# Designed miniproteins, single chains, continued (2): the designs that were tried, part 28

Each design is a single chain, and the fold is of that chain. pLDDT is the mean over its residues in the fold that is shown.

## One batch from the design tools (miniprotein)

Design m5001
Fold by ESMFold2-Fast:
Structure m5001 (fold): chain A 98 residues (1-98)
Amino acid sequence: KKLVEEVNKKMREAADKLIEKALKEGKITEEEAERYRKSKYYLADGAAALLKEKKVPAEEENRIAEELFRLGKEGPEILKAIAMHALYNLSIEEILKL
């Protein structure tokens, strides 16, 4: 239902925290931040930050990644699916139905 929207929001919020820190430290410009937000890396990095926060075991992450890779999913989609599993304990089958 609203699950996909909630996960996307949490990934964006995690990525935005990384951007805010980099901007505060003078490591990037606002123009670089805007380009990053429009890139495929934005949601992927947000998903990775959420996984780190939730302490998902490496074995679990790798298992989900391998199954999704076999189904032809790209890196950002795989990280998003792992974040959904970590946040809501969804099975791979449930994630694929979303």
Scores: mean pLDDT 72

Design m5002
Fold by ESMFold2-Fast:
Structure m5002 (fold): chain A 70 residues (1-70)
Amino acid sequence: MIDELFERVKKLAEEAKKAIDNGDIEKAVSLMQEIARLIRELIEAKAPRETLQEAVDLFTEVAKKLKEKS
């Protein structure tokens, strides 16, 4: 279900941010790869534009945080 995929994206984004804060870059990168996979699944499931935009925004926020720490 689209709602389950989106909830998982939110949880993984928060876990990735915590991993970055803890200096666990390897874990953060792994979590970001999983988020990217879930975003592709949301696209295939034809999720609403607003849900896709929010998922992409969450991924972008994690990516920016990782860039600033690396």
Scores: mean pLDDT 85

Design m5003
Fold by ESMFold2-Fast:
Structure m5003 (fold): chain A 69 residues (1-69)
Amino acid sequence: SLEDLEEEIERLQREGVRAVLAGDLAAAAEKQREIAELLEQIGKMTGDESLYEKARRLRERAEELLASI
C-alpha cells in the first residue's frame, strides 16, 4: 500500500542518517538509492511527477556520497 511505502521510506531515511553518522558512506548511498526507487514507485501510483525529480536528486546525492570515499 501507499502507507507501507511511506513507512519504508521513513525507515530508510533513519537508517541513512545513522550510516552517515557512523561514517559508512557506502551504506548511506545505498539507502538514498532505495528511497529513490520507492519514490519512483509512489510517483507512478499517484501520478505525482514531482517525486521523479526528488528521486533524481537522491540518486545524485548517492553518487556524491560514493565520490567522497
Scores: mean pLDDT 87

Design m5004
Fold by ESMFold2-Fast:
Structure m5004 (fold): chain A 62 residues (1-62)
Amino acid sequence: MSREELADEVREFAKKLGLPEEVVEELRRELMERLNAAETAAQQLDLMIEAGKEAKELAEKL
């Protein structure tokens, strides 16, 4: 799975949580930058998990 596909999965998840489009786009951009710096698949997975947690916390504050 490519870094772009991983970032897109988190984008779709955030959209399903009802986050505003601007917030979804910001989360995807931040995750993409971090994914590009990540050297291992394990680091990429950890970043996806953290992004998912952040999206959930933001949705709970709506």
Scores: mean pLDDT 79

Design m5005
Fold by ESMFold2-Fast:
Structure m5005 (fold): chain A 78 residues (1-78)
Amino acid sequence: DERRRRILGEAYLGLARMAVAVAKIAQHDPESAEELLRVAERLADQAIAAAPPADRPAIRREADDVIEEGRRVVEAAK
């Protein structure tokens, strides 16, 4: 079901964004920020896997942007 897959892809991507947002708040703790980045990476992979094939390139670009932001947060915490 394309609609169900689209909803799941967006839900996982939203959870990845939340993990990065929490990492920004926790940025004074590098270990917590690194763990939240790993959580965001797993959620981003789930978002891409869940998305309909036609939507995957767009979801992958958004996922890559979220993870790049998370990596910048972790580097700033060091």
Scores: mean pLDDT 85

Design m5006
Fold by ESMFold2-Fast:
Structure m5006 (fold): chain A 76 residues (1-76)
Amino acid sequence: SFAAPVLTPEEAKELEEERKRLEEERERLRKEAEEEAAKIPDPKERERKLVLRETAIELRVIGDETQKLLEILKRR
């Protein structure tokens, strides 16, 4: 058996609501990254910075979701 933490229906709903919030945050951060990259005149440097920013955004989202899961588990 997979020894994953079993969430209650209430905890699962709380995590799903956080996932929805993080999706909205990801969209906002991506738009900000695109606007900032648009200020860079060199297309190659613009692309490089966009890739780095998008990677940082994805890592942040994963980290925030993980922190929410740990918060829920620590309340037990």
Scores: mean pLDDT 82

Design m5007
Fold by ESMFold2-Fast:
Structure m5007 (fold): chain A 120 residues (1-120)
Amino acid sequence: SYEELLERLEEIKEDESLSPIEKLTELGRVVHEALRLELSKEQALEFLERVKEIVLEIIKRNPDLPKELIESLLALLSRFADAVVKRHPELAEKVVEMIKELQKELPDIDIYVSERLKKL
């Protein structure tokens, strides 16, 4: 369920037993599960914002994280964002703002953006 995904995001953030690499891997799993759910507009926006916050916090605190792992996770998050905008076109502006924030905060990371999102 959506509530279980949000609980899992918080557990990953707070789990001091997980390495930064393990946290990013588990976040990728949660995003992949979210791709299979038909989230409402409010749920999709909340999920995107929460994942963005957790990912940025982990990356900023751990500058030696493998770029390929970060790029892979952000590509998956971009796929989720594209699916959200396809279902909820009214979220396009907010999603583009989130992508621009990620690009600004992570200038050395290649963030994949779909053709749909690039035109917004």
Scores: mean pLDDT 83

Design m5008
Fold by ESMFold2-Fast:
Structure m5008 (fold): chain A 71 residues (1-71)
Amino acid sequence: MAEELVKKARELFEEAIRLAREGKHEEALELMKKAVELFEEANKLEPSRKLVVEEVGLQLRVVGAIVDAEL
């Protein structure tokens, strides 16, 4: 079910953002990669522009947290 994949991916993105803020950048990127794979699978099952936009936004939040932690 695509909704379950999206829910799991969102949880992984939240954890990735938390790890990025703690300076655990490689762990954050690994979780982000897994979350992206789940979003891609969900979009294959139920194509949605909303899912693509959400995925990109969450990726930017992880990258932003990494950049902020380096400052």
Scores: mean pLDDT 80

Design m5009
Fold by ESMFold2-Fast:
Structure m5009 (fold): chain A 79 residues (1-79)
Amino acid sequence: MEELRKQIERLERRIKILEEEAKKLNASEETWKLIEEAREHVKKAREALEEGDLEKAEEHLRKATELLNEAEKLLKEEK
């Protein structure tokens, strides 16, 4: 349980950093959409964790991580 909570907190911080970076770089609509989708998955992971659905929480955290990796890749290409 604590490990998943720690992962959620790390992804929330990562999203905040990427949002700041995307704003500074005037990122594309596509990049912002990926960040928004990642944020929604982190929210769903937190809700699943609160409900005790660890498997669902892990699935959402995995999806959020994939989306953030793609957003970071697009930010690098936009520069």
Scores: mean pLDDT 83

Design m5010
Fold by ESMFold2-Fast:
Structure m5010 (fold): chain A 77 residues (1-77)
Amino acid sequence: VESYLDKGIEYVEQGNGEGAAEYARKAAEEAGSMSPPRVTVKAAAEAAAKEAEDGNFDLARDLLRSARDDVRRIQQS
């Protein structure tokens, strides 16, 4: 999940909305398939994919970073 979120952020920073949306969706799918499912990470990544497709790169980046921070907090608990 984290690696897909990092890749999504990289593509947003490059202005590549299509690549960002692709990796954000991969992160969402992975988060949803975890046990237990990472529902908040999935929702943020799905929202980021839509914003990246719409060209709202600042919001897409913030959503991806928020999802990544959620993943990191869960790993450190």
Scores: mean pLDDT 78

Design m5011
Fold by ESMFold2-Fast:
Structure m5011 (fold): chain A 69 residues (1-69)
Amino acid sequence: GEKEELRKELLKLIGEILRLIGDKLELEKKMKTATEEQKKELEKEIEKIDKEIKELLEKAKELSEKLKK
């Protein structure tokens, strides 16, 4: 049914968000031992991941609202 498909899509999005959070944590860990030049590149990668997380969270919110109706 429609709600079942929305739940599956929401769970998939949650999984993708958790993976990206894990990737971000690994990059933040690398920042602790990085040179100044490496930190600039890592910061750009973290910013890209933060944008992707934000977009997925917005989609998850939309699906959650559809599940309430």
Scores: mean pLDDT 84

Design m5012
Fold by ESMFold2-Fast:
Structure m5012 (fold): chain A 63 residues (1-63)
Amino acid sequence: MKERLKAQAERSLEIGNEYLKQGKYEQAAIAFESASRAYELAGDTEGAVKARQLANEAREKAK
């Protein structure tokens, strides 16, 4: 179960990075927040913290 959540988090990170390249910062932030939650559920605290930081950076760019 945790391995599936980690794979989901990795996909959400990839989607977020794709949105960042397109300048879609709001969608990127949502994708990174999804990744952070999936990492938390998988027990990957380091991954969750990094994804949350990316989400915060994307939200700042969206303002």
Scores: mean pLDDT 82

Design m5013
Fold by ESMFold2-Fast:
Structure m5013 (fold): chain A 103 residues (1-103)
Amino acid sequence: MQVTQSPSSLTVKEGETATITYRASQSVSGSVAWYRQTPDGRVELLAYNGQSVTDSRFSISVSGTEATLTITSVKPEDSGVYYALVTSGDSAARGQGTTLTVE
């Protein structure tokens, strides 16, 4: 299985909405996780299987081979690299990452 994230980089202004998507090469029947890596190297789980686990500003929409992470009312601390990790049966794939910059 292959997972592609879009966009590869995204710059938004504070208070705007950021949207990051993935596309999987096959239908996902397993687990979907979204992670953020901060500039200091800390890794945070943001959402798992369509449910936000961090902040109500984060939401996930899942449809077949695609999922979208939406961040509303973006804050400077939301800057970092966002990754989708997808499992389906015995297959697992991580997206290439999306760099979010908040201005």
Scores: mean pLDDT 77

Design m5014
Fold by ESMFold2-Fast:
Structure m5014 (fold): chain A 66 residues (1-66)
Amino acid sequence: MRAEELRKKAREVAKKHNERLRESSLSMESNAEISQETAKELGPISRGLRALLGESAVGGNFGKPL
């Protein structure tokens, strides 16, 4: 379930990013800010998925930090 939730969040972030880029392709500053915000949201999601999938694939609570 948690991996599915993170994947849904990543998909939604990607959709928002694409929509904002389409509407805000007015200046490089706007595009840079949008990309930075997207990266901030995707960073934790990617890290979470990496940690989660490594152990969740084993089907246990094996050796996780928390």
Scores: mean pLDDT 62

Design m5015
Fold by ESMFold2-Fast:
Structure m5015 (fold): chain A 55 residues (1-55)
Amino acid sequence: SEVEQLREEAEELTRRIMEILEKGIAKGSFTPEEDKELAELFKRRSQLRLKIKEL
């Protein structure tokens, strides 16, 4: 279903977010590039979650 596909996409984004967060925490800092990527990933995931709610 469309809902299932959107959930899978959101989970992929969550895995990428977690990967960046773990790397940043492990090295004790986040670069501006990492912060920007995190913001973009969070925005994309939020958009997918909104689409799921509209269905």
Scores: mean pLDDT 85

Design m5016
Fold by ESMFold2-Fast:
Structure m5016 (fold): chain A 66 residues (1-66)
Amino acid sequence: MEEDREALKKAGEAIGNGDFEKAVEYAKQLKNPEVRKAVLEMIEAAKNGDADKAREASQRALEALS
């Protein structure tokens, strides 16, 4: 759980920096498959400039960690 929270935070930071390759590497470190799927959706949405979809995916990742 804590490891997944740290990896999620680092993936979010990488997405914010436009470093999608690094964000994917952090997503691979996520052991929870629902969190991993949500982070990959965040990366895809960010690449497409879809801020609403990125926020929805971020909320889904946080819910999967709870």
Scores: mean pLDDT 79

Design m5017
Fold by ESMFold2-Fast:
Structure m5017 (fold): chain A 100 residues (1-100)
Amino acid sequence: GELDELLSKFKELLSELKEAVESGDTDKALTLYDELLDVGNKLIELAKETGNNDLALEALQELLNAAVELLSHLDSLPTSDQLKLIGNTLQLMGELIDLS
């Protein structure tokens, strides 16, 4: 189903992002994180609509973990990218608190 397709893509993007961060490929990591946010937000919305709150929480935690890893390992990021990532992290934290 649609939920399983989104979950599969989300997990694939998480794996690719981890490899990009570990290799120091900043441009690829930022691109993958934007894709991960898009897929993750769709996954969270559909999971909530279908009563899969546990899956929504897991996806939120993975997005938050990815944002923290990017901030921790890509200290050479332009200020605009850092501010965008911080803003996204704070929004995800708010969603996690509301869902928890």
Scores: mean pLDDT 81

Design m5018
Fold by ESMFold2-Fast:
Structure m5018 (fold): chain A 85 residues (1-85)
Amino acid sequence: SAAAEELRRVAAEVAALLEDESIPEELREELRKKVEEAEEEAKKAFEEAEGSDEEKLKAAVEVATRKLREAIEEIKKKLEEYKKK
């Protein structure tokens, strides 16, 4: 369950950012929308993947993890720009 642990870790980072009141509400709202997009893409990946239920779940977890990491990096980049200006 290394993939499940990685997803849980990334999800915890997302939750921490969403709970961080020092981050502007506009950026937290953008992150919420990106989380919804990640969930939709993970569901699609599960439906489109070939093989066993376990292989389908692995594909969905990999897509969710990747999309959430991209969302975290994008929000952090925007936050850095926001704080400097």
Scores: mean pLDDT 82

Design m5019
Fold by ESMFold2-Fast:
Structure m5019 (fold): chain A 76 residues (1-76)
Amino acid sequence: ERPVTGAELGYAIGLAYDLLREAKEKGLSRQEVIDRVAEELQRRFGLSPEQARDLATLAVGFAEGILELEEEVKKA
């Protein structure tokens, strides 16, 4: 097992952000978003299932924070 790179995390956050926005329209669950990100990370970067899930979970958390910040800025 190797350390995850900042580029891989950045890609995962971007993908999670796009999927969370799509989930709002399609009724996709948070877990389904995590699973889709994890599958793509395994496919694209050859991460283990465990690494991909951990990174996907982290990336979804970051993307949720970005979306929450965007909503707060719109309320100001």
Scores: mean pLDDT 81

Design m5020
Fold by ESMFold2-Fast:
Structure m5020 (fold): chain A 63 residues (1-63)
Amino acid sequence: SMMAKKEELLAEAREKLEKAKNMSEAFKIAMDTYEEALKLGMSPAEAQELQMELITEGFKKFN
């Protein structure tokens, strides 16, 4: 299902975010996740929700 794909994509992105060293790397992970979500057939709105969640988590980690 699309929800299962969302959860899987977010989990993979969070694993990458754990290894990120700075905010620039966190932004790159968020952008790559946005593009991957679109390729999996998610709407731009759904892809942007995942991107913003990862950006928020990056800000909390590095600030």
Scores: mean pLDDT 86

Design m5021
Fold by ESMFold2-Fast:
Structure m5021 (fold): chain A 59 residues (1-59)
Amino acid sequence: MEREERLLKIAVDIIKELEKQGKPITKENVRKLAIEKYGLSEEEADEVADKALEIYQQR
């Protein structure tokens, strides 16, 4: 799977997981989950958080 496609899919999955937990979709919450559940690096977790926020917050 292409890296960008993989990170986007992870971002969507994390958003759904945070919604299930009743947690706000914030950069910090997305980064924590990306590192803890998916084993992503700090850089990859930051990219995933940016994609997740773009989906929900439109910057």
Scores: mean pLDDT 78

Design m5023
Fold by ESMFold2-Fast:
Structure m5023 (fold): chain A 102 residues (1-102)
Amino acid sequence: SPREAELRELLIRLVRLREELAATDENDKERLLKILEEIEKLAEEFARLTNVPEEERKEIEEKLERARKLIEEGAPLEEILNEVAEVHELLLRAAERALAAL
């Protein structure tokens, strides 16, 4: 399915972005914010493709906003990674539901 292939590619990109985030110096706020911005764009595209319910979309947006705040405040990298990991879990559940509906 073209939809399945597209969702798979987005999930692979998310894994790579998470790896880049984990490999980034926690004092390099500019780079951390740039990677997070790419994750935010990917999450929006993913939500559009999987018809994520409004409540789940709001949860994703709130977690990404927390990650942004953590970067701006100079919080430990592990806290930033935790918020992004929770977004990844929500997107995986959305993919599973969307693929089950095919």
Scores: mean pLDDT 87

Design m5024
Fold by ESMFold2-Fast:
Structure m5024 (fold): chain A 87 residues (1-87)
Amino acid sequence: SEAAELLRRAAEALEAGRYEEAIRLAEEALELARKAGDKLLETRALGLLGEAKRKLAEETGDEELAKEAEELFAKVKEMRAAALAAR
């Protein structure tokens, strides 16, 4: 899917240290995953977005961005727990 390809590109950008690009691509993937109702892909996009924001916050000292990353990780944990409970 287009969302899955955007997420792969976001992961590549993250590994390459291109955190702002990783954030943009992960946000695009998240929007598409939400429109499609794909909860697994939504969870993956949120996780990658959180990692990219955390890394950028570490590089820049942006405390607001660090808090956004923490909120994203909390949401990912919640979604993974909900998915496990639904089995």
Scores: mean pLDDT 87

Design m5025
Fold by ESMFold2-Fast:
Structure m5025 (fold): chain A 66 residues (1-66)
Amino acid sequence: DEKKKEGEEAAEKAIESVGGFLGEVLRKWAEVGKQMKTLNSEEAKKLEEELLKELEEEAKRREEEE
């Protein structure tokens, strides 16, 4: 699919150009947003919960870094 391919390439460039956690988060959110349309409610919720946990862990680490 064009959308899947385009999102994947865009996400890779974002990770390389941004460098670091923000690029990874943007990539995962972009993929989740597209996959949620093809996933059932259960899978969508799992992806959302996993992303939220990863964000919280890195947010805490970043706060102490600041």
Scores: mean pLDDT 63

Design m5026
Fold by ESMFold2-Fast:
Structure m5026 (fold): chain A 59 residues (1-59)
Amino acid sequence: MEIYEAVKDFEAKSPFELSFKKGDLLELLTEVGKHYLVVKSLKTGETGFVPKEYLKKVG
């Protein structure tokens, strides 16, 4: 399981994006281009597109 940690708060701007708060842990499901990931929030269980630049890989 590949985990990313949010380094900044993000507010979803479309129904396909996932909102998160700094420090939230997100499981990588797939990469989409160079700027977005599809992730699952470990806090809420919700899935969606998130900007890669707001995240750091942990582990």
Scores: mean pLDDT 84

Design m5027
Fold by ESMFold2-Fast:
Structure m5027 (fold): chain A 119 residues (1-119)
Amino acid sequence: SKVEEIKKEMEEVIKNFGGTAEDLARLLELIVKAYENGDIELAKEGVRKFMELLFGKKNVRELTDEELQKLAERIRKAREAGLSPGELVAAFLGTLLEIDGQGPSAEAMVAAYRAARAA
């Protein structure tokens, strides 16, 4: 099934994780695909693994269904707009910070990433 293919690809990305923006962006694409194919639990697990890879297990919080929907839609729109792998990661992190009320927004995080690369 499509969900089984997404799960297998997610496991391979995690297993072969090299710390690159491309690896992180691929994991985000698979999270969105899991959500779009109705596997909410697989999408949430993908978010947990993403956060564990960046911040370690102590910083993992389960998203609500509404928070996951917002996250998936923001990343889908960023991907459709042609954002680079690093910009997709920045948009994801900005969306998580916005959900937690911490700021900055996805747009602000992408702008910060672009500024850092230009320096």
Scores: mean pLDDT 78

Design m5028
Fold by ESMFold2-Fast:
Structure m5028 (fold): chain A 56 residues (1-56)
Amino acid sequence: MEELSRRAAELFRQAAESTDPEVRGELAKQAADLMVEAGLLTPEEAQRVRDEILAA
């Protein structure tokens, strides 16, 4: 759980800092999937976070 959460946070950070929309989308999806696997977010919450990163 802790390791998955740490990896998800790192991926979200990289997605938010990336200027390439393709890379942002890929990283945001992977991070959201890991957060769902870790039980920290529901699939619906993960989708919302992903959308917010892509809209930035």
Scores: mean pLDDT 74

Design m5029
Fold by ESMFold2-Fast:
Structure m5029 (fold): chain A 55 residues (1-55)
Amino acid sequence: GPVIERVIKHELGLSDEELAELRAMSREEAVAWLQREKGLSRRQAEAVVDALRGL
């Protein structure tokens, strides 16, 4: 939901454009992007993607 999206955006320093790109990616592409660009572990990246999409 919008509250979770705002928290994730703030904590990871995501722009509105980056958030839109993550939503357009496949789950595996979004996980790989978060690992490369934000330095998240695979588990952390999966949790972020699932939180953005799983609700």
Scores: mean pLDDT 79

Design m5030
Fold by ESMFold2-Fast:
Structure m5030 (fold): chain A 59 residues (1-59)
Amino acid sequence: SPSLEEARARLDGAKRLAEQLGITPPEAAEAIRRAEEALRKGDAASAWRYVARADQHLG
């Protein structure tokens, strides 16, 4: 299972990609928000899953 540190690093990557694209698909934006919620709750597995979903929608 991914660590909280790994999930946070992956989320930071997804957020940087969204900023560079200038347009964030709603599905990616929702997934990023859910990943941030999971990280706040200490749930690395859920955070990682939501980051993967965000990456899928960002391309």
Scores: mean pLDDT 83

Design m5031
Fold by ESMFold2-Fast:
Structure m5031 (fold): chain A 119 residues (1-119)
Amino acid sequence: DALAEAVAALRAAGATAIGIHEDDGYYYFTVTVQGPDGRTLVAIGRAPSREALTAWLRELADALGRGLEAFRETARRLGASVVEVGPGDDAEAQAAVRAAAKAMGSTVEATMAAHKKIA
């Protein structure tokens, strides 16, 4: 499964959590990365197809291997929002993800479903 391989590549590159949720033909995703000093970065986005999602996750994995700034720039190029929160505040992280989903016109419920599927 090409999508499962893309998810595995992201984990190998240093992503700590990856969430995916399909809603109304769109693929909502979140990719969580630990920054230096305990800060957490979450990229959130919406892909128009499973094929696009697979390609975008592979690009994010490659970028993450090149560093956090490359990850941020690649996420922005793919139309994803990146939120960054301080160490140890899960409520702040969830609020930031929700606010970013609203700002980019994404379905907040679908974005949060992707985020909460992280095991």
Scores: mean pLDDT 77

Design m5032
Fold by ESMFold2-Fast:
Structure m5032 (fold): chain A 116 residues (1-116)
Amino acid sequence: TIRVEAEVTVLETEDEIHVAIRLRSLEPVELSEEQKAAAARAVAAALRALPGVRAAGAVVRNTADGIEVSVGAVVERDGRDPEELARELVEAAVAALGEALGVELELVSLKIHINP
């Protein structure tokens, strides 16, 4: 099991919610270029499959301490709570990342910042 932390910034507009997610592993992990590209595609695809998501993208990089995943999503503002939406996106991203890497990921910390 690899422990991960998530930090989310949510920016609300009239018609859209813009979500930026940063996932960081707390365990040493090093990925090949092929693994990083595959994981990024899997995370982006999983988020784009969610209801109301208009666009999503992800980038995976190696760090000195493990890996970092930067995710952006644009979601239609359909009356859902932005904090609930942020949690749903993080859960989908973590699940897709774990499946793509063939490892069990545990989300141990989640920080959500909502800016109107």
Scores: mean pLDDT 87

Design m5033
Fold by ESMFold2-Fast:
Structure m5033 (fold): chain A 100 residues (1-100)
Amino acid sequence: MEEILREAEATMLLLRGKALLEEGKYEEALKDFERAYSLETDLARQAEALLLMGKALLKLGKAEEAIEYAERAVELAREAGDEELLREAEKVLEEARKAA
């Protein structure tokens, strides 16, 4: 029961964070993604939150930090067997490495 409410909160935070990212509110988006990550218990969902944090950090010009989050997202996506999420995480990691 509490698990379902936690997952709903995390989903809302990811959706709001994505909207904030589109609006250029990168610091606010990062906070939403960090909170979502803290609520996630599923590997694929954790990887998605880490990936979105990496994207926000890239927009903030924090390429070195973005590399750390993108590398963790790649590891968790691979462990979860989520090929689509893995491809997205690898793209963000490549972008972060080029920006650093």
Scores: mean pLDDT 85

Design m5034
Fold by ESMFold2-Fast:
Structure m5034 (fold): chain A 69 residues (1-69)
Amino acid sequence: SEGWELITTPLEEARRYIEEGDFEKAREALRRARELLELARRSLSEEEIERLRREIEELEERLREAEAA
């Protein structure tokens, strides 16, 4: 779906930025992913929403751990 495609790009960007140690850009990408998920949630299946929410939460946790190290 269009909503799925809109959200996967910032999630992949966030993952790369975390790996690169660019935590500011990672935070921005995760914020964008959350905003896009809220905007697109009516166009997404329940399964898609749950999976995307879990991916965002996992990356937010990874970012917090990396920033604390």
Scores: mean pLDDT 81

Design m5035
Fold by ESMFold2-Fast:
Structure m5035 (fold): chain A 73 residues (1-73)
Amino acid sequence: SDEEQYERWLRQIEALLAAAEEALRNGDAKTAIELAEDAIALAERLKEKFPELKEETDKYIERAREIIAKAKA
């Protein structure tokens, strides 16, 4: 179902963001940026397929952009 696919994609986005945050803690800025960019790409795709999830997907994109900003500092 769409709901099962949506929940699976959200779990994948959360896993990518958690891994990006761990990479930041370990001083691996390059990996953190790559994982955060992957999370943004997946969230944008999810938002395109399910426009009703825009609010949730935008929050994940904001969190990913925050990770990228910290990695570049």
Scores: mean pLDDT 88

Design m5036
Fold by ESMFold2-Fast:
Structure m5036 (fold): chain A 55 residues (1-55)
Amino acid sequence: MNLKKEVVKRFWELYKKDEKKAIEETAKMIFPDSEAENQKKRLEEALKKLKEDEA
């Protein structure tokens, strides 16, 4: 299942200001702290897929 547009939009807004903070905050919302850094990669992959849809 893909990420919700609301989460993705918030991520992009934060990413524009601070890339690292955006990824950490978004991962924290979606995934538990214990797996946040691993899930960060998965989250980036999902966001790339959504970006392609808007191309």
Scores: mean pLDDT 64

